Designed miniproteins, single chains. Designs and how they scored, part 20

Each design is a single chain, and the fold is of that chain. pLDDT is the mean over its residues in the fold that is shown.

## One batch from the design tools (miniprotein)

Design m666
Fold by ESMFold2-Fast:
Structure m666 (fold): chain A 55 residues (1-55)
Amino acid sequence: SLEERLAALPIRPEVIPVALEEVDGLVAKGKARDREEAEEIVLRAFEQVRAALAP
């Protein structure tokens, strides 16, 4: 699940519920076609930040 995938990243646990709310917001605003796409968008954002900070 998105929660498990986010928990595997070096992020604060308090961020996980906020990320889930972002998923709902993306779907509600029509920024994603469905929840699965919104979850991928949110996860990619965290992965991009992680990649930018990696050597």
Scores: mean pLDDT 74

Design m667
Fold by ESMFold2-Fast:
Structure m667 (fold): chain A 99 residues (1-99)
Amino acid sequence: MEEEERRKEEELEKEIEEAKKRLPEAEAELKARGASEAEKRAFEFSKLYIEIYERLKKAGLPVSKAEEAMKAGVAAAKEAGDIEVGKAVAEEKVAKLIA
């Protein structure tokens, strides 16, 4: 991988780790104030992105693959109008990348 791509992977990993640390606070806030359905969906995709990152990191794959899986999942969720369809598509992409 080119040094620029390597640096971008490291930067993305750092951003995801920081987001992961803030995730429990965000979840508590949403539960406390009664979040809208749009906010709940955004939060669920944030959790899924972090879960995908953890799986790919454990498998030794680049963080950019988590972004690919999430983009596919978001597109599928928008087309179907169902976040569970998006989660299924993202999980399928992750399974193919790890297998």
Scores: mean pLDDT 74

Design m668
Fold by ESMFold2-Fast:
Structure m668 (fold): chain A 90 residues (1-90)
Amino acid sequence: SLAEELRRAAEELEETDPELAERLRRLAALLEAGKMTPREAHIELQTALLVETKGKEAAIAALKSALEHAKKHKDEETVKILEEKLKELE
């Protein structure tokens, strides 16, 4: 399952990036509890990776680009998720 994959990734990252490992464990727990969809978990994971590798400003720019793409393709679920995530980061 996606939650099991996230936990394995967290175990591998624990010594090199404990903060990202903690985020991945949180995503796995929320996904298993049914409090997060796989799409929400994917967006959260990509956002965390962008923040860690390129910084918060680059992550915000990438999410804004993804939001424009989702709006153009009328992907209302992804639009809602991205708008809420941008609200949290800004």
Scores: mean pLDDT 81

Design m669
Fold by ESMFold2-Fast:
Formats: structure tokens, sequence, C-alpha cells
Structure m669 (fold): chain A 92 residues (1-92)
């Protein structure tokens, strides 16, 4: 589904951003669900692509901080999540 593609894109982008920031695999695994859930919700509410990107970014940032990432790492991860969500929607 479009929601699944957006969620996959958001998660993939979040993982790439977090890895560039030096986040641990455990932090990435815990936080990346927020990116996927946010992207999916944005699509389900009909807010593509911008709302899917915004919800993916917000979900990733909150999840990242909760997982113990630094604000710099969380910013890189959330930016990746937003970009990935848009790419996922566009490839559908």
Amino acid sequence: SLADLAAKGARDGAVEGAKRGGATPEQINLASKGAADGARRGVEEGLTPGGAAQYASDGMYKGAIDAGMTPEQATLASGGAARGAVEGVEKA
C-alpha cells in the first residue's frame, strides 16, 4: 500500500540519518518505529507527501530523544525520515 511504502521509506531514511550521526543500532531500532508510524498516519489522513514527511519527522525526533540520541543525531534522523517518506510516496 502507499502507507507501507511511505513507512518503509521513512524508516530507511531515518536509519541512514541516524547512522551518519553515530547513533547506536539499539537507539536506531527503538526510534525508527516512530518514523514509520508517523509516515503511515500521514498517508492514512490523506496528507501526502508533505504531511507524511512532517509526521515521519516528528515521530522520529520524539522516538530518537526517548532512545537517548543527542539532539544533533535526532535532527539528522528526523530529516532522513522526512526525505524517505516523500521518496516512498513518490515511488508508489
Scores: mean pLDDT 84

Design m670
Fold by ESMFold2-Fast:
Structure m670 (fold): chain A 76 residues (1-76)
Amino acid sequence: VEEAVKEIEELLKKGASVDEVERKLLRHIFLIEDPEEAIELAERAKEIFEKYVPEEHRERVLKGLDELIETLKKQK
């Protein structure tokens, strides 16, 4: 979880595309076997995206993350 969070934050700080960062986040989440760790990663990533993602992309990205978190919680 910590390594994935650091990678996502570093990519956004370097100006990587939002799409590229979203794809890396999803790969990390799908490799996590523990649903609680997957939810933690998604929630921490949401905080990072809120901080670094431009307003024009923020609504779409945060909505997608909220839907993912809800889906992960239903699979517990």
Scores: mean pLDDT 75

Design m671
Fold by ESMFold2-Fast:
Structure m671 (fold): chain A 66 residues (1-66)
Amino acid sequence: MSPQVREAIRSLARETGMSVEDAERLVRAAQAGASDSELRALGVRLSGRPLTPGQIQQLRLLASLV
């Protein structure tokens, strides 16, 4: 994994208040073909808040780079 992808995952974790491990779980779910609704549901489960559309877009970009 590139340093830029690792930093982006850490940034997403910081923004959402979830652990880096949980942010990596979201990226893996997106890579496995999870829908936007599935990513929103997982985001609520892991962070206690719904992911923004921009955060879902960031997950899609990160999934394409892994």
Scores: mean pLDDT 81

Design m672
Fold by ESMFold2-Fast:
Structure m672 (fold): chain A 70 residues (1-70)
Amino acid sequence: SDIDKQTQQNNDHGVQSMTDSSKNYQNKADDLTNQGNNSTPDNRDILDNQAKGYNDRKNFYDKGKDALTS
């Protein structure tokens, strides 16, 4: 049915969107961690905290993806 097709398409789109967001936030976290490793100790703590924030957002989108694929 058209409704079933729409539901599947919406779920597929949601999975793609969540996957892209997860990957983007993982890349941002990795970039900040790399910057921290090449920074002064004081800046490292700040950058590590920012990287943690991006990893938390990545995990949020990973959970959203899992909910759509369950």
Scores: mean pLDDT 82

Design m673
Fold by ESMFold2-Fast:
Structure m673 (fold): chain A 69 residues (1-69)
Amino acid sequence: SDAERALAAAKAGDVGGATGGARRVGKELGLSDEELAELARELAKKAGKESDGGAAAMGAAEALGEKAL
């Protein structure tokens, strides 16, 4: 599933795969692109990496993948 692929990419450190996976799973869960971007920023901020797009993508993919499973 897209959720399993997103979670696997996040755990493997694949930023590109995590970004694409988070977007796909977000759509399946009914999130808008704006809601997905806000979630990614919030997760990066909580990790102390609010300016790190890679950390934001990884956190979003992991959280959305786990929620969709």
Scores: mean pLDDT 70

Design m674
Fold by ESMFold2-Fast:
Structure m674 (fold): chain A 85 residues (1-85)
Amino acid sequence: SRLEELLKKLDEFLAAEEARLRAQIATLSPAEAQALIDEFERAYKAFIQYIREKGKGNKEYEELAEHLEKLSAEVLARLRALLEA
């Protein structure tokens, strides 16, 4: 129950962040847009690692890390596709 609500909040948060990043990318040069996407990847990789270290052996933290890894990878793929359009 609490975990399901937290996962839903992560979905909503990343959807909002993707929308903001898409709006920023529309105003940037290709090089600046790539740097922004690279920063997104670095930030989420660091955060996922932090969750895994802090929650080692905790099933809820493992589930959060896996969910965030999947969501951030999907967002990253969609943002990269914008640069190819």
Scores: mean pLDDT 86

Design m675
Fold by ESMFold2-Fast:
Structure m675 (fold): chain A 100 residues (1-100)
Amino acid sequence: SAEEKILELIRTESEYEVRGESEEAQELVRRLAELLRNGDLEGARKLVEEAAKKGYEVRVGSYVDEEREWITRIELRKDGKLVGEGVIRHPPEVVELAES
C-alpha cells in the first residue's frame, strides 16, 4: 500500500543533519533524529524526558518545502536559547505517495 511504501521510505531513505553548541546537545538531537526516523516513539519520549531533566526543551515540527521535500525539524533549547537543531529530510516520493 502507499502507507507501507511511505513508512519504508522514511525508515530507509530519510537523511538527517544535526548541530549542537555542545557535545551533549548535538548527541541528544542526533539520538532523537534516529529514534524518530525509525518510528521508535517510546525511545523518543524517554529521550525527551531525559533531556528535560537536564534543562533542555525539545520541539519537533514538520513541513513541506518548495521542492516538495518533507522536512522534520528538531529544536533543542536551554534557558530560552537554541542550543541544538536537527533536520530530517524525507525523500520526495514520500510527499508524492501521501498526496496520491
Scores: mean pLDDT 74

Design m676
Fold by ESMFold2-Fast:
Structure m676 (fold): chain A 75 residues (1-75)
Amino acid sequence: SPLKERAEKLLEEATRLEHQLLADPSASKEQRRQAVLIGSTATMAVLAIRLGAPEELVEKNIEEAEKMLQELLAS
């Protein structure tokens, strides 16, 4: 499923960013908090897809998390 691939890619990217921010002593508490929230949203989206949740609801959550990730990367 294209949505599953998007969710897994988002989770991979969020996990890498979270790891980088946790290792960076100059990263803000807010940046680390946002990375955790994005990762949690991506994890829930992957699980929801595997459990057969309605695609339209999952897609909106993925889009919101993708936007949050782009905003965090621009910060």
Scores: mean pLDDT 83

Design m677
Fold by ESMFold2-Fast:
Structure m677 (fold): chain A 95 residues (1-95)
Amino acid sequence: SNALKLLEELKEILKKAVEKGSFSVDEWTRILATLGNAIEELTDEQLEEVAKLLGIDVSGKTREQKRLEILFAFLGLSYEEQIKFVDKVIEIVKK
């Protein structure tokens, strides 16, 4: 699926940035754009499961609100937690 391709690309970008030991503004822009694009390819059910992984309450929220909260929560994660999160999203998409 297109979501899987984007998530695997995101994982590769994150791994390279972690190995380098620093994230440039351009690297963060690419990470966030790739994550945002991957989220757009998710079904509503997959999006809710992903939001719940981050402890986000999905009640009464629009798809756009869930997407923004996922992006903000992701930015609050450590680099290792960001990679683990992407792995879990890949597992959700493979179901």
Scores: mean pLDDT 84

Design m678
Fold by ESMFold2-Fast:
Structure m678 (fold): chain A 60 residues (1-60)
Amino acid sequence: SQERVREAFSTLSPAERHALAEAIDAGDSKALKPYVDKIAERAGVSQSEARRTLKEMLGG
């Protein structure tokens, strides 16, 4: 499922990936939500799994 989340993330535009990284860094859950929902749908995982994996990849 981590692989699917990474693949889904790579399908985002550069602008979307930048906005997602900024939302994670800022802890802005409202700005983060639409990207988490989109990634979860594309990866076929839950929103909580997508959020966890994205934070692991981008937040450290």
Scores: mean pLDDT 82

Design m679
Fold by ESMFold2-Fast:
Structure m679 (fold): chain A 64 residues (1-64)
Amino acid sequence: LEEAAERAARLAEELIRRGVDPATALDEASERVARETGEDFGEVAARAREILVERGVLAPEAPP
């Protein structure tokens, strides 16, 4: 999972740099990586989002 999430985070960051909306970039990157690795999409997306927030690429989500 962690390796998949790291890869998804890197891909999402590249898409954002190309002008893709952050939410769309995260979804696209996470779906590609999840299919490639066999990991769960939701888990990859959630962890990749945390990594992007940690790196300052995305703002923290508001609490539920």
Scores: mean pLDDT 74

Design m680
Fold by ESMFold2-Fast:
Structure m680 (fold): chain A 69 residues (1-69)
Amino acid sequence: SAEGEALIAEARRLIAEAERALAAGDKQTAMSLLDQAQKLAVRAHLLGEEAGAREVGARIRALMDRIQA
């Protein structure tokens, strides 16, 4: 759906911002942005964007693992 696609696009934007926050050493901001991206991915999944939500979810997990390392 157009709504689901827009949610995936916004989640990707938030992930890019989280990557920049991590590069700057701001783990708290990165975690907040990734939490927001995860909520958008869940909503997109419910709207039928399974592939996009799965891809975004994997990126969020990889970044969370970096923060927790």
Scores: mean pLDDT 90

Design m681
Fold by ESMFold2-Fast:
Structure m681 (fold): chain A 81 residues (1-81)
Amino acid sequence: MSLDEILAALEAKLAATVARIRAATSREEVLAAVQELDDFVLTTLGSRAATLTDPADIQRVLEAVAAAQEALARALAEVGL
């Protein structure tokens, strides 16, 4: 997968995770959704990020992760977590 494909997958997974958090009927469902996103970041995105040597590509990953963390924090706050 290219970096662009992985970053697009992050955006899609973030949107799905936020939707799952807002639709969740239990704290367990919220935590499961967050864990699936965290697993993607640690495994798929993390493995790719470890191979990056271009400062511009590293900056893109850092900005994407920061934006995802902010969006996730907002969604969690909206549901009282």
Scores: mean pLDDT 83

Design m682
Fold by ESMFold2-Fast:
Structure m682 (fold): chain A 88 residues (1-88)
Amino acid sequence: MPSVEEVIREEIKELLEKYPDDPGIQELVDRLQKIIDSDLSLTEKLNEILRLFQEAIDRHRDRPEIVRLLEEFRDRIVSAFTREVEAQ
């Protein structure tokens, strides 16, 4: 099973590949990288990530294809966190 960090890194790559010129996506990616590199608890990281995805979704509500992708990515991160917490 991929770790939460592996899931986030893969999603970052896909976002940068699909939307390289989107400043909202660039900000999301930069902040996600800072969170995964931080010494915050797993729960604190999850809360910060969920807030960032909601902000990005709200910013892109006029672009339903991006909103859908961000929602799918958020759900994958939540699932990975749940599995990682259960394994500890």
Scores: mean pLDDT 81

Design m683
Fold by ESMFold2-Fast:
Structure m683 (fold): chain A 59 residues (1-59)
Amino acid sequence: GAEKALEAAARAGGAGDAAGVAAAVHQSMTLGIPGEEALRAAEEGGATPEALAAARKVA
């Protein structure tokens, strides 16, 4: 569900996994969650600017 997608974005962000952040944002958008909300979850989880930039390519 949507909550698990946002949790995945936050976890990937905290792990420094740029590809994981991008994948989680893409999955969140597929579930109807705005890309901006998924990016915010990743940033709150600790995503670097590099990871956020990579994720924006799918937003």
Scores: mean pLDDT 76

Design m684
Fold by ESMFold2-Fast:
Structure m684 (fold): chain A 63 residues (1-63)
Amino acid sequence: MEQQRRDELFAEMRRLLDQVFSADTSQRAVDQLRQITDEQGYSIAQIEKMVARLREEVRRKLE
């Protein structure tokens, strides 16, 4: 289901954010991104691009 894929992508965002931020900060960020993507009608492909970009930013901060 599309909702399952969305939940997987936001779980991945949470895991990435937890590498550089506190759990509270990561949860707030994920909640805000979920709200914004829902309100603006983001497709799964657009959310996947956001995850890819976030992964690169996190990698950069950990180097």
Scores: mean pLDDT 81

Design m685
Fold by ESMFold2-Fast:
Structure m685 (fold): chain A 66 residues (1-66)
Amino acid sequence: MELSEEEKEAIRKAAAEFGVTVEGIRVFPNYVAVLIRESLSVDKRMALEKRLEAIVGKKVVIVQLS
């Protein structure tokens, strides 16, 4: 299943507010994986996950590539 372009843009904007760059988005049946270039502290990662979950309407997992 695909996310809308509006949802993808909202994800990128939210990540930018946290100072990170989205490298990829992977949609699964019960969650969305958002790949970011930079590392976040645990508290910031949890806050970003919660914000993204509000955007997509299901569980979000942040994957850090750094």
Scores: mean pLDDT 81

Design m686
Fold by ESMFold2-Fast:
Structure m686 (fold): chain A 85 residues (1-85)
Amino acid sequence: MKAAVFFETTAEDAKKIMEDFGAEVTEVDTPIGTTLVGKGENLTANVVVIDGKARGVFVGTPEVAEEIKKKLLAIPSAKNVGLLR
């Protein structure tokens, strides 16, 4: 079963979280902003950055998603953090 964690934060904090969970981060520039795509063993991430604001989702196992949610809640810039199972 997969779980998803959705969030808003800064681009810098979003990249740091992806790297801390072992995801390989690829930046794709588009006309509307930058997309950050993360891929790890038990984690994928899709984050859109527009005007310095990162909005995205992490998808992984329920256990990995719960740890990501805890880490996001500890980041002062993180808001609208939620977990969907």
Scores: mean pLDDT 79

Design m687
Fold by ESMFold2-Fast:
Structure m687 (fold): chain A 84 residues (1-84)
Amino acid sequence: SMELERLEEEMAKLQGMQAARKHGKEKTLAAADELLANSDEPERIRLLEAQREGIEEVEDVSDEEFAEMVEKAEKLAKELEEKL
């Protein structure tokens, strides 16, 4: 499902942003780039690229905006689970 793939990418992006908030943007970005360089599976690359996007955007997102993004993603995940 395209809807499930989109949810996975949004969650991966938030995970990347969370890691960058904890460890710093540059360090987390370098780690993501290393994982991408050592990956050849399309699904893994797709999720790593989503994580990398979250890492890149970390300094453009406030604590309040990050909390709102997490709430929206969690709500979407719950709505999906209730529909299944």
Scores: mean pLDDT 84

Design m688
Fold by ESMFold2-Fast:
Structure m688 (fold): chain A 65 residues (1-65)
Amino acid sequence: MIDEVIEAAKEIIEKMNEGKTYSELLADAKKRGKAYSTALALVIEGRFTLEDLERIKKAYEEEKK
């Protein structure tokens, strides 16, 4: 789940760099489900960079094992 959020957030950041609006990203979130909508909220809040997402993924993998 957390890795899905990270991948979705990376995709959202890429789409925002391409000029996608919040409304367009919200429409994508409705089609892709909870992980994408969670990632969208975090990216819109400006809480995550690509570096932060990679760090979170690593921490999640370590906690799992």
Scores: mean pLDDT 69

Design m689
Fold by ESMFold2-Fast:
Order: sequence, then structure tokens, then C-alpha cells
Structure m689 (fold): chain A 91 residues (1-91)
Amino acid sequence: SLRQKILDFIEGKLSDEEFEELALTLSRLLEKERGLQFPSSFSEEEKRDMAVMLATQVRQSLRTGRAAPADNPFAPYLEALIALIDEILAS
């Protein structure tokens, strides 16, 4: 289930391939549920790299209980992604 994959993601139990696939799934949900799109100028590779970077930072925040840095240019994506994950885990 998506919920189980998110739990495995937080605990660092996913392979690199599974992590990337979950990051892409979460980025698509972020667009659909929050209306947050990655820059239209980005290639598919750049969008994938951004999704992985966001997932990595969100995992750190969830594991440590620490907020994302306020000076991070991706803060709106990080905040929305954390909120989305919290909603999925609460379900």
C-alpha cells in the first residue's frame, strides 16, 4: 500500500529504485492534490532529480522532527509534501 511504502521510506527501508518511484508518485500527488507543479522548463530528468531531492529533505524532517530550513527555495513544496504525507499516514 502507499501508506506502507511511506513508512518504509521514513525508516530508510526502500531500495534506490523504490525510493525514486515513491518520490515520483508523491510529486504527482502533490500536483494533483495541492496544485504544486514542478517548473515547466525542467526536463523529465530534472523533474525526477527534484522529486528525489524533495523526498530526501522531507524524510530528514520526518525522522528528526525538525522543520525544513526557512531559506530553502523549495520550502512551499517541502511543507505541502509533509502535509500530504501526514494526511496519508492519518488515513
Scores: mean pLDDT 80

Design m690
Fold by ESMFold2-Fast:
Structure m690 (fold): chain A 76 residues (1-76)
Amino acid sequence: DAEKIAKKAIEYADKYIKTGSKKDLQKMIDLIKKLVDAGKLELVDKIIEYIEKKDEILAGVASLARAVQLTVKRKE
């Protein structure tokens, strides 16, 4: 369920903002990549928009993960 993956990505983003845990950052990135692989780009964009209101740099990291994973998929 892509919506549950999106909620988990937001949860890990929130945890990272509070704790600075690299584990939570990596889990957020992994879930964003899964959503890109599933073609759920609108959900990824909503996640980035949510994060941008709280942490602009973390939103940049999420945007980079989106762009990199799209590039990887295009080379299939």
Scores: mean pLDDT 85

Design m691
Fold by ESMFold2-Fast:
Structure m691 (fold): chain A 85 residues (1-85)
Amino acid sequence: STSLAQGLLLVSGGATAAALEGREAGEQLFEEARELAKKSTPEDQKIVEEALELARRAIDEGDRDDTLSVGLLLSLRGVDTLLRG
């Protein structure tokens, strides 16, 4: 699903921005991912919501490297989703 891929890539970008520039830098991308998820299938929405929770948890734990790793993981999932089509 293109919408699922876009949602995962937005959460990836938000996690990366939060890790590099602080929590607030990720918030707009997370909100865009939430709004996109609302327009997606229930299954795709659940996956994006789980990705948002994973990113939030890493940010809350305060480990920059863990937050960047979440961003990388979600980027790879987003690209895989696009390639599987």
Scores: mean pLDDT 85

Design m692
Fold by ESMFold2-Fast:
Structure m692 (fold): chain A 84 residues (1-84)
Amino acid sequence: SSAAKKQREQAIEVLKKMLEDLKNAIKNNGDKLLDELRKLLKENGEPEVKTKEEAKELLLKQMKDSALKAGYLTEKEFEEIVKE
């Protein structure tokens, strides 16, 4: 129905705002975020990240994988959202 389609579009808009908020939080707390992420990666046997840039990229990748698996959007749509 048209209502369901509109609700889906609204959910995507909310995701966009959440991504912007996350990017701002990462930017403001980069050093602490890097340390916390390194610890989590070690616990999960994941490759270590060395820089804040790598940490940000990994977090964006995780959000992308989650969003794609949930069926909210395509890879291209996620890239457009992240682009700002």
Scores: mean pLDDT 71

Design m693
Fold by ESMFold2-Fast:
Structure m693 (fold): chain A 76 residues (1-76)
Amino acid sequence: KIDELMEKALEAASEATQPELRELIEKARAAKTPVEQLKLLNEGYRLARDAGDVEAARLLFEAANLLAKEMVEKSR
């Protein structure tokens, strides 16, 4: 689910933002903790937002929210 949203965000991103966004997503996938992964997803969201890639930003925001929900569920 989160991984699918990250892939869709990369596809939706403009050619200019894709290289940096791809690097952030690869780091998010390799993250050892959910907190680290959430930080990287938020960085990707800001990158896409600032670039005007509205759809990519929306998908990354959705992925971050879904991860945050999973973190709360696992802590209870």
Scores: mean pLDDT 80

Design m694
Fold by ESMFold2-Fast:
Order: C-alpha cells, then structure tokens, then sequence
Structure m694 (fold): chain A 88 residues (1-88)
C-alpha cells in the first residue's frame, strides 16, 4: 500500500513536470508569450527595488536564459522521476 502510494505520487509528479515543461516550450515558441513573460519579469524586478541598467534586448536575453534554465531543470526532474519510478 505504501509502495502503491509512492508510485502514484511519482506518476502525478511526472505528469505535472511534463505539463510544466510543455508550458515553458509554449512560451519559448510564442513571441507574444515571451514578450509578456519579459514584461512580467521587469515588473517584478521593479517591485522588489531591483533596477538593472539593461536594454530591452538584454532583458529579453535574460528572460530567455531563465526559461531555458527552467526547461533544463524540468528535463532533469523528468529523468530523475522516471528513474525513481523504475526503481520502485
């Protein structure tokens, strides 16, 4: 029963992580979504009193780096969850 609960949790986490990855890929593929993400990032930075001397191009590059980093972490999480599921 405990093993079945762990398997179910890992399967749910895997499904959610795959959905999160698909969402990141969707943002990266859609220029309007990427622009909206970049604007939100700038707004959050200003709200936190973080003012950087960044051009619009540099800010877009930073947004892309954040999204690609998140994508890499999600891909690694999928690999880890799949490995955990195999060992169960």
Amino acid sequence: EEVEERKKQLEEDLEQTRKDLANIDSILADPEALEAFTERLLAQMKERGLTYDLTPEQLRERAEVILFTAKGLLEAAIDFLEWQLEKL
Scores: mean pLDDT 81

Design m695
Fold by ESMFold2-Fast:
Structure m695 (fold): chain A 85 residues (1-85)
Amino acid sequence: MLEPSEEEIRLAEELREEFAAIDKELPKLAKEYRADIEEVLAEARARSPGVFTPRDIVRVPLEVAIRAGLKTEEARKVLEALEKV
């Protein structure tokens, strides 16, 4: 199994800041982009119906941000990096 490395810790810190910024904007966008948010959440639940994986916790805010037009380039780069791991 993979053990946490200094590179992994730094990446996790950078991702945490990006997710926190996106998460702050989600409540404001919930009214405007309700259908998009519900669709992304439904897709995430379909992937893990009983328990959300760490990837789902990370992916859902990024997918919502991309659909809402927030930080589109940054969010896509992070999402692609997660898919390659």
Scores: mean pLDDT 56

Design m696
Fold by ESMFold2-Fast:
Formats: sequence, structure tokens, C-alpha cells
Structure m696 (fold): chain A 62 residues (1-62)
Amino acid sequence: SEAELERDINDALLLIAKGIALAQGYPREVVDEAYEKAKPLADAGDVTGAVRVMKEILDEAA
């Protein structure tokens, strides 16, 4: 379904964001926490909210 495809794309984008954060030198534990907190929002279709939550957690750790 279109909704299922959108969810899969959102999940893939979140995994890409996780990879970028790790490549930028953020600690794995912080990136994993950010991903886990952001994933429910991405699964619900709130990509903007997911990105905000991930950024907030990463910024707090910097």
C-alpha cells in the first residue's frame, strides 16, 4: 500500500540520519537513543517531529 511504502521510506530516512550522525562523530549510544525516540514519530508519519526529536537529543549530547 501507499501508506506502507511511505512508512518504509520514513524508516529508511531515519536510518540515513542515524548513519550521518555516526559519521559526524556522535557517540553510538546517543545516536541509538535519538533513533529509538524518533522512530515512533516516523512510523506515525511525523517525519518533521522525528527529525526534531533526533536533533534535540544529539544537540544535548554535544
Scores: mean pLDDT 81

Design m697
Fold by ESMFold2-Fast:
Structure m697 (fold): chain A 61 residues (1-61)
Amino acid sequence: AKAEVQERIKKLAEEVKERAAELEELYKQGKISEQELLDKKMELSLEYNERVAELAKEAAA
């Protein structure tokens, strides 16, 4: 149970890093602004933290 939760958290972290890298590439290509990049990266961090908190609660229950 706990090991599966840790694996899911690791998978989520990898997905967030991949999505953030895609946003950085869009910024480098001039397709999004610096502010848009920062806003979207902040949104990803908030979503990640919320999902991790929910998984941690499930592991503790």
Scores: mean pLDDT 80

Design m698
Fold by ESMFold2-Fast:
Structure m698 (fold): chain A 61 residues (1-61)
Amino acid sequence: MSLLQQIEQEANSERGSLRALQLLGQLTNLQDALQARDILLKKELTQQGRDEINAIVQKFS
């Protein structure tokens, strides 16, 4: 199972966003980080969750 698939699956769970954000920290390249961001931004996220995703993408930019 790919890391991106795990992120999407966790984002869809009732406890989803915290686990999904932890998995983002395991990404090693910008391309995967951008795909994970797109997956998570399609979900109903808090502003804090969106800020954390943007910070991870910015780290690879």
Scores: mean pLDDT 69

Design m699
Fold by ESMFold2-Fast:
Structure m699 (fold): chain A 84 residues (1-84)
Amino acid sequence: MKKAEFSLKEHADIPVREFLREAAKGVGVEVTDEQLDAVLAELGIDPDRPVSSYSPEQLIAALERLGLKATYDEEKDVLTVEKK
């Protein structure tokens, strides 16, 4: 399986929309802004707010709705994203 790893701390200041698009792209999945905005609206997430505004669990829920598998290691600050 193709995996990509991201530090939430290093991405704290980037918009959620941009981060989630990058995470999906990292595992070879193209996500449209329309799909992304629909998922984020369902979860009550503002796509233009920084990643640090949301919990790892909220970001994981968004990635799972986009058809990705995600896990977060809090001690290492590593979000692992995989294609389902």
Scores: mean pLDDT 84

Design m700
Fold by ESMFold2-Fast:
Parts: sequence; C-alpha cells; structure tokens
Structure m700 (fold): chain A 137 residues (1-137)
Amino acid sequence: MMKEVEELMKEAEKLKQKAEDLFRQALDKFDKAIKLAEEAKKLAEEGGDIEEVKKLVEEARKLLEEGLKLGGQGSSTTWQLHDLASKVSSLGTEEHKKKAQQLVNDVDDLLSEVMQKAQRAEKAVKEAEKTLEEYEK
C-alpha cells in the first residue's frame, strides 16, 4: 500500500510541474497579447500607420489563441491531478492526503490566475479589434 501511494505521489508531483509549466506559458502569452493590444490601441489613437495597427492586432489575437490552448492543456492536466489526489486520499495516510491536497490547491490557485488573465487578455484584444474596425471607417 505505501509503495503504491508513493508512486501515485511521484506521479502527482509530475502532473503538478506539467500543469504549472503550461499555465506559466499561458500567462506569458496573455501578457504579450495584452501589451500588443494596448500598443495597437495607442498607435491607432495617435493616428499611426493602419498596417502596423493591423499587424499588432493580428499578433495579439494569435498570442491570445496560443495562451487559451496552453491554458486548456493545463486545465486538463489539473483534472488528472485531482483524480490522482483522490486516489491518494483513498489509499494513503493523513500525511499523504495533506500533501496531495496541497499540490491540488497550488495548481487550482494558478488555474484561477490563468482564468482571470485570460479574461483580461480577451477583453484587451477585443477592444483593440474594435478600435481597428472604427479606425478603418
């Protein structure tokens, strides 16, 4: 029993690291999308080159979509970690259960941060796209 629980805990640590890596990559993509979207809005407001504004909006959209894909993969990995933590809780000691809960909590906190930043990035990109549409009129 202890040996199986130790193997499950090792797998849980790997899933945590994978989810954290995917989520950190998603956050980086969202930060870049926000920056490019804000640059596009500023350039349009200053009467800049419409081709440059289009390029920034297109790149911001691409980064947002890449971030959403990475966030989705991280979310799937997080659900695998939840399932594994449930098995540890059923088979393990109170100490194993506490460690498994901490791994889940750490990843859930990061998932919440990713979801919040995804909403902010989507809003920024949509606002930049709307600004471009109005600038083309």
Scores: mean pLDDT 89

Design m701
Fold by ESMFold2-Fast:
Structure m701 (fold): chain A 87 residues (1-87)
Amino acid sequence: SALEEIKALLDEILSLVPEEARAEAKALIDELIAAFEANDLDRFNAYLRQLSDLINATADEETLARAEALLARIHTLASQHADALAA
């Protein structure tokens, strides 16, 4: 399911986040999952941006490149799921 794929991608992002930022990243991930389950795409995108900002502030260049690819995939999956529900 889209939720299961998004959870797996978010878990991969969490593994890339530095130890010091991990608790904040986990809190944002929990909010992302809640927003996705509520079908609140605006709230989901707001938390996804906050997670992206956290990673950009804390990660090295190699980690940032990997995280950006994962975040882009998560955004695409969430948007496609929202479009399918609206149809």
Scores: mean pLDDT 85

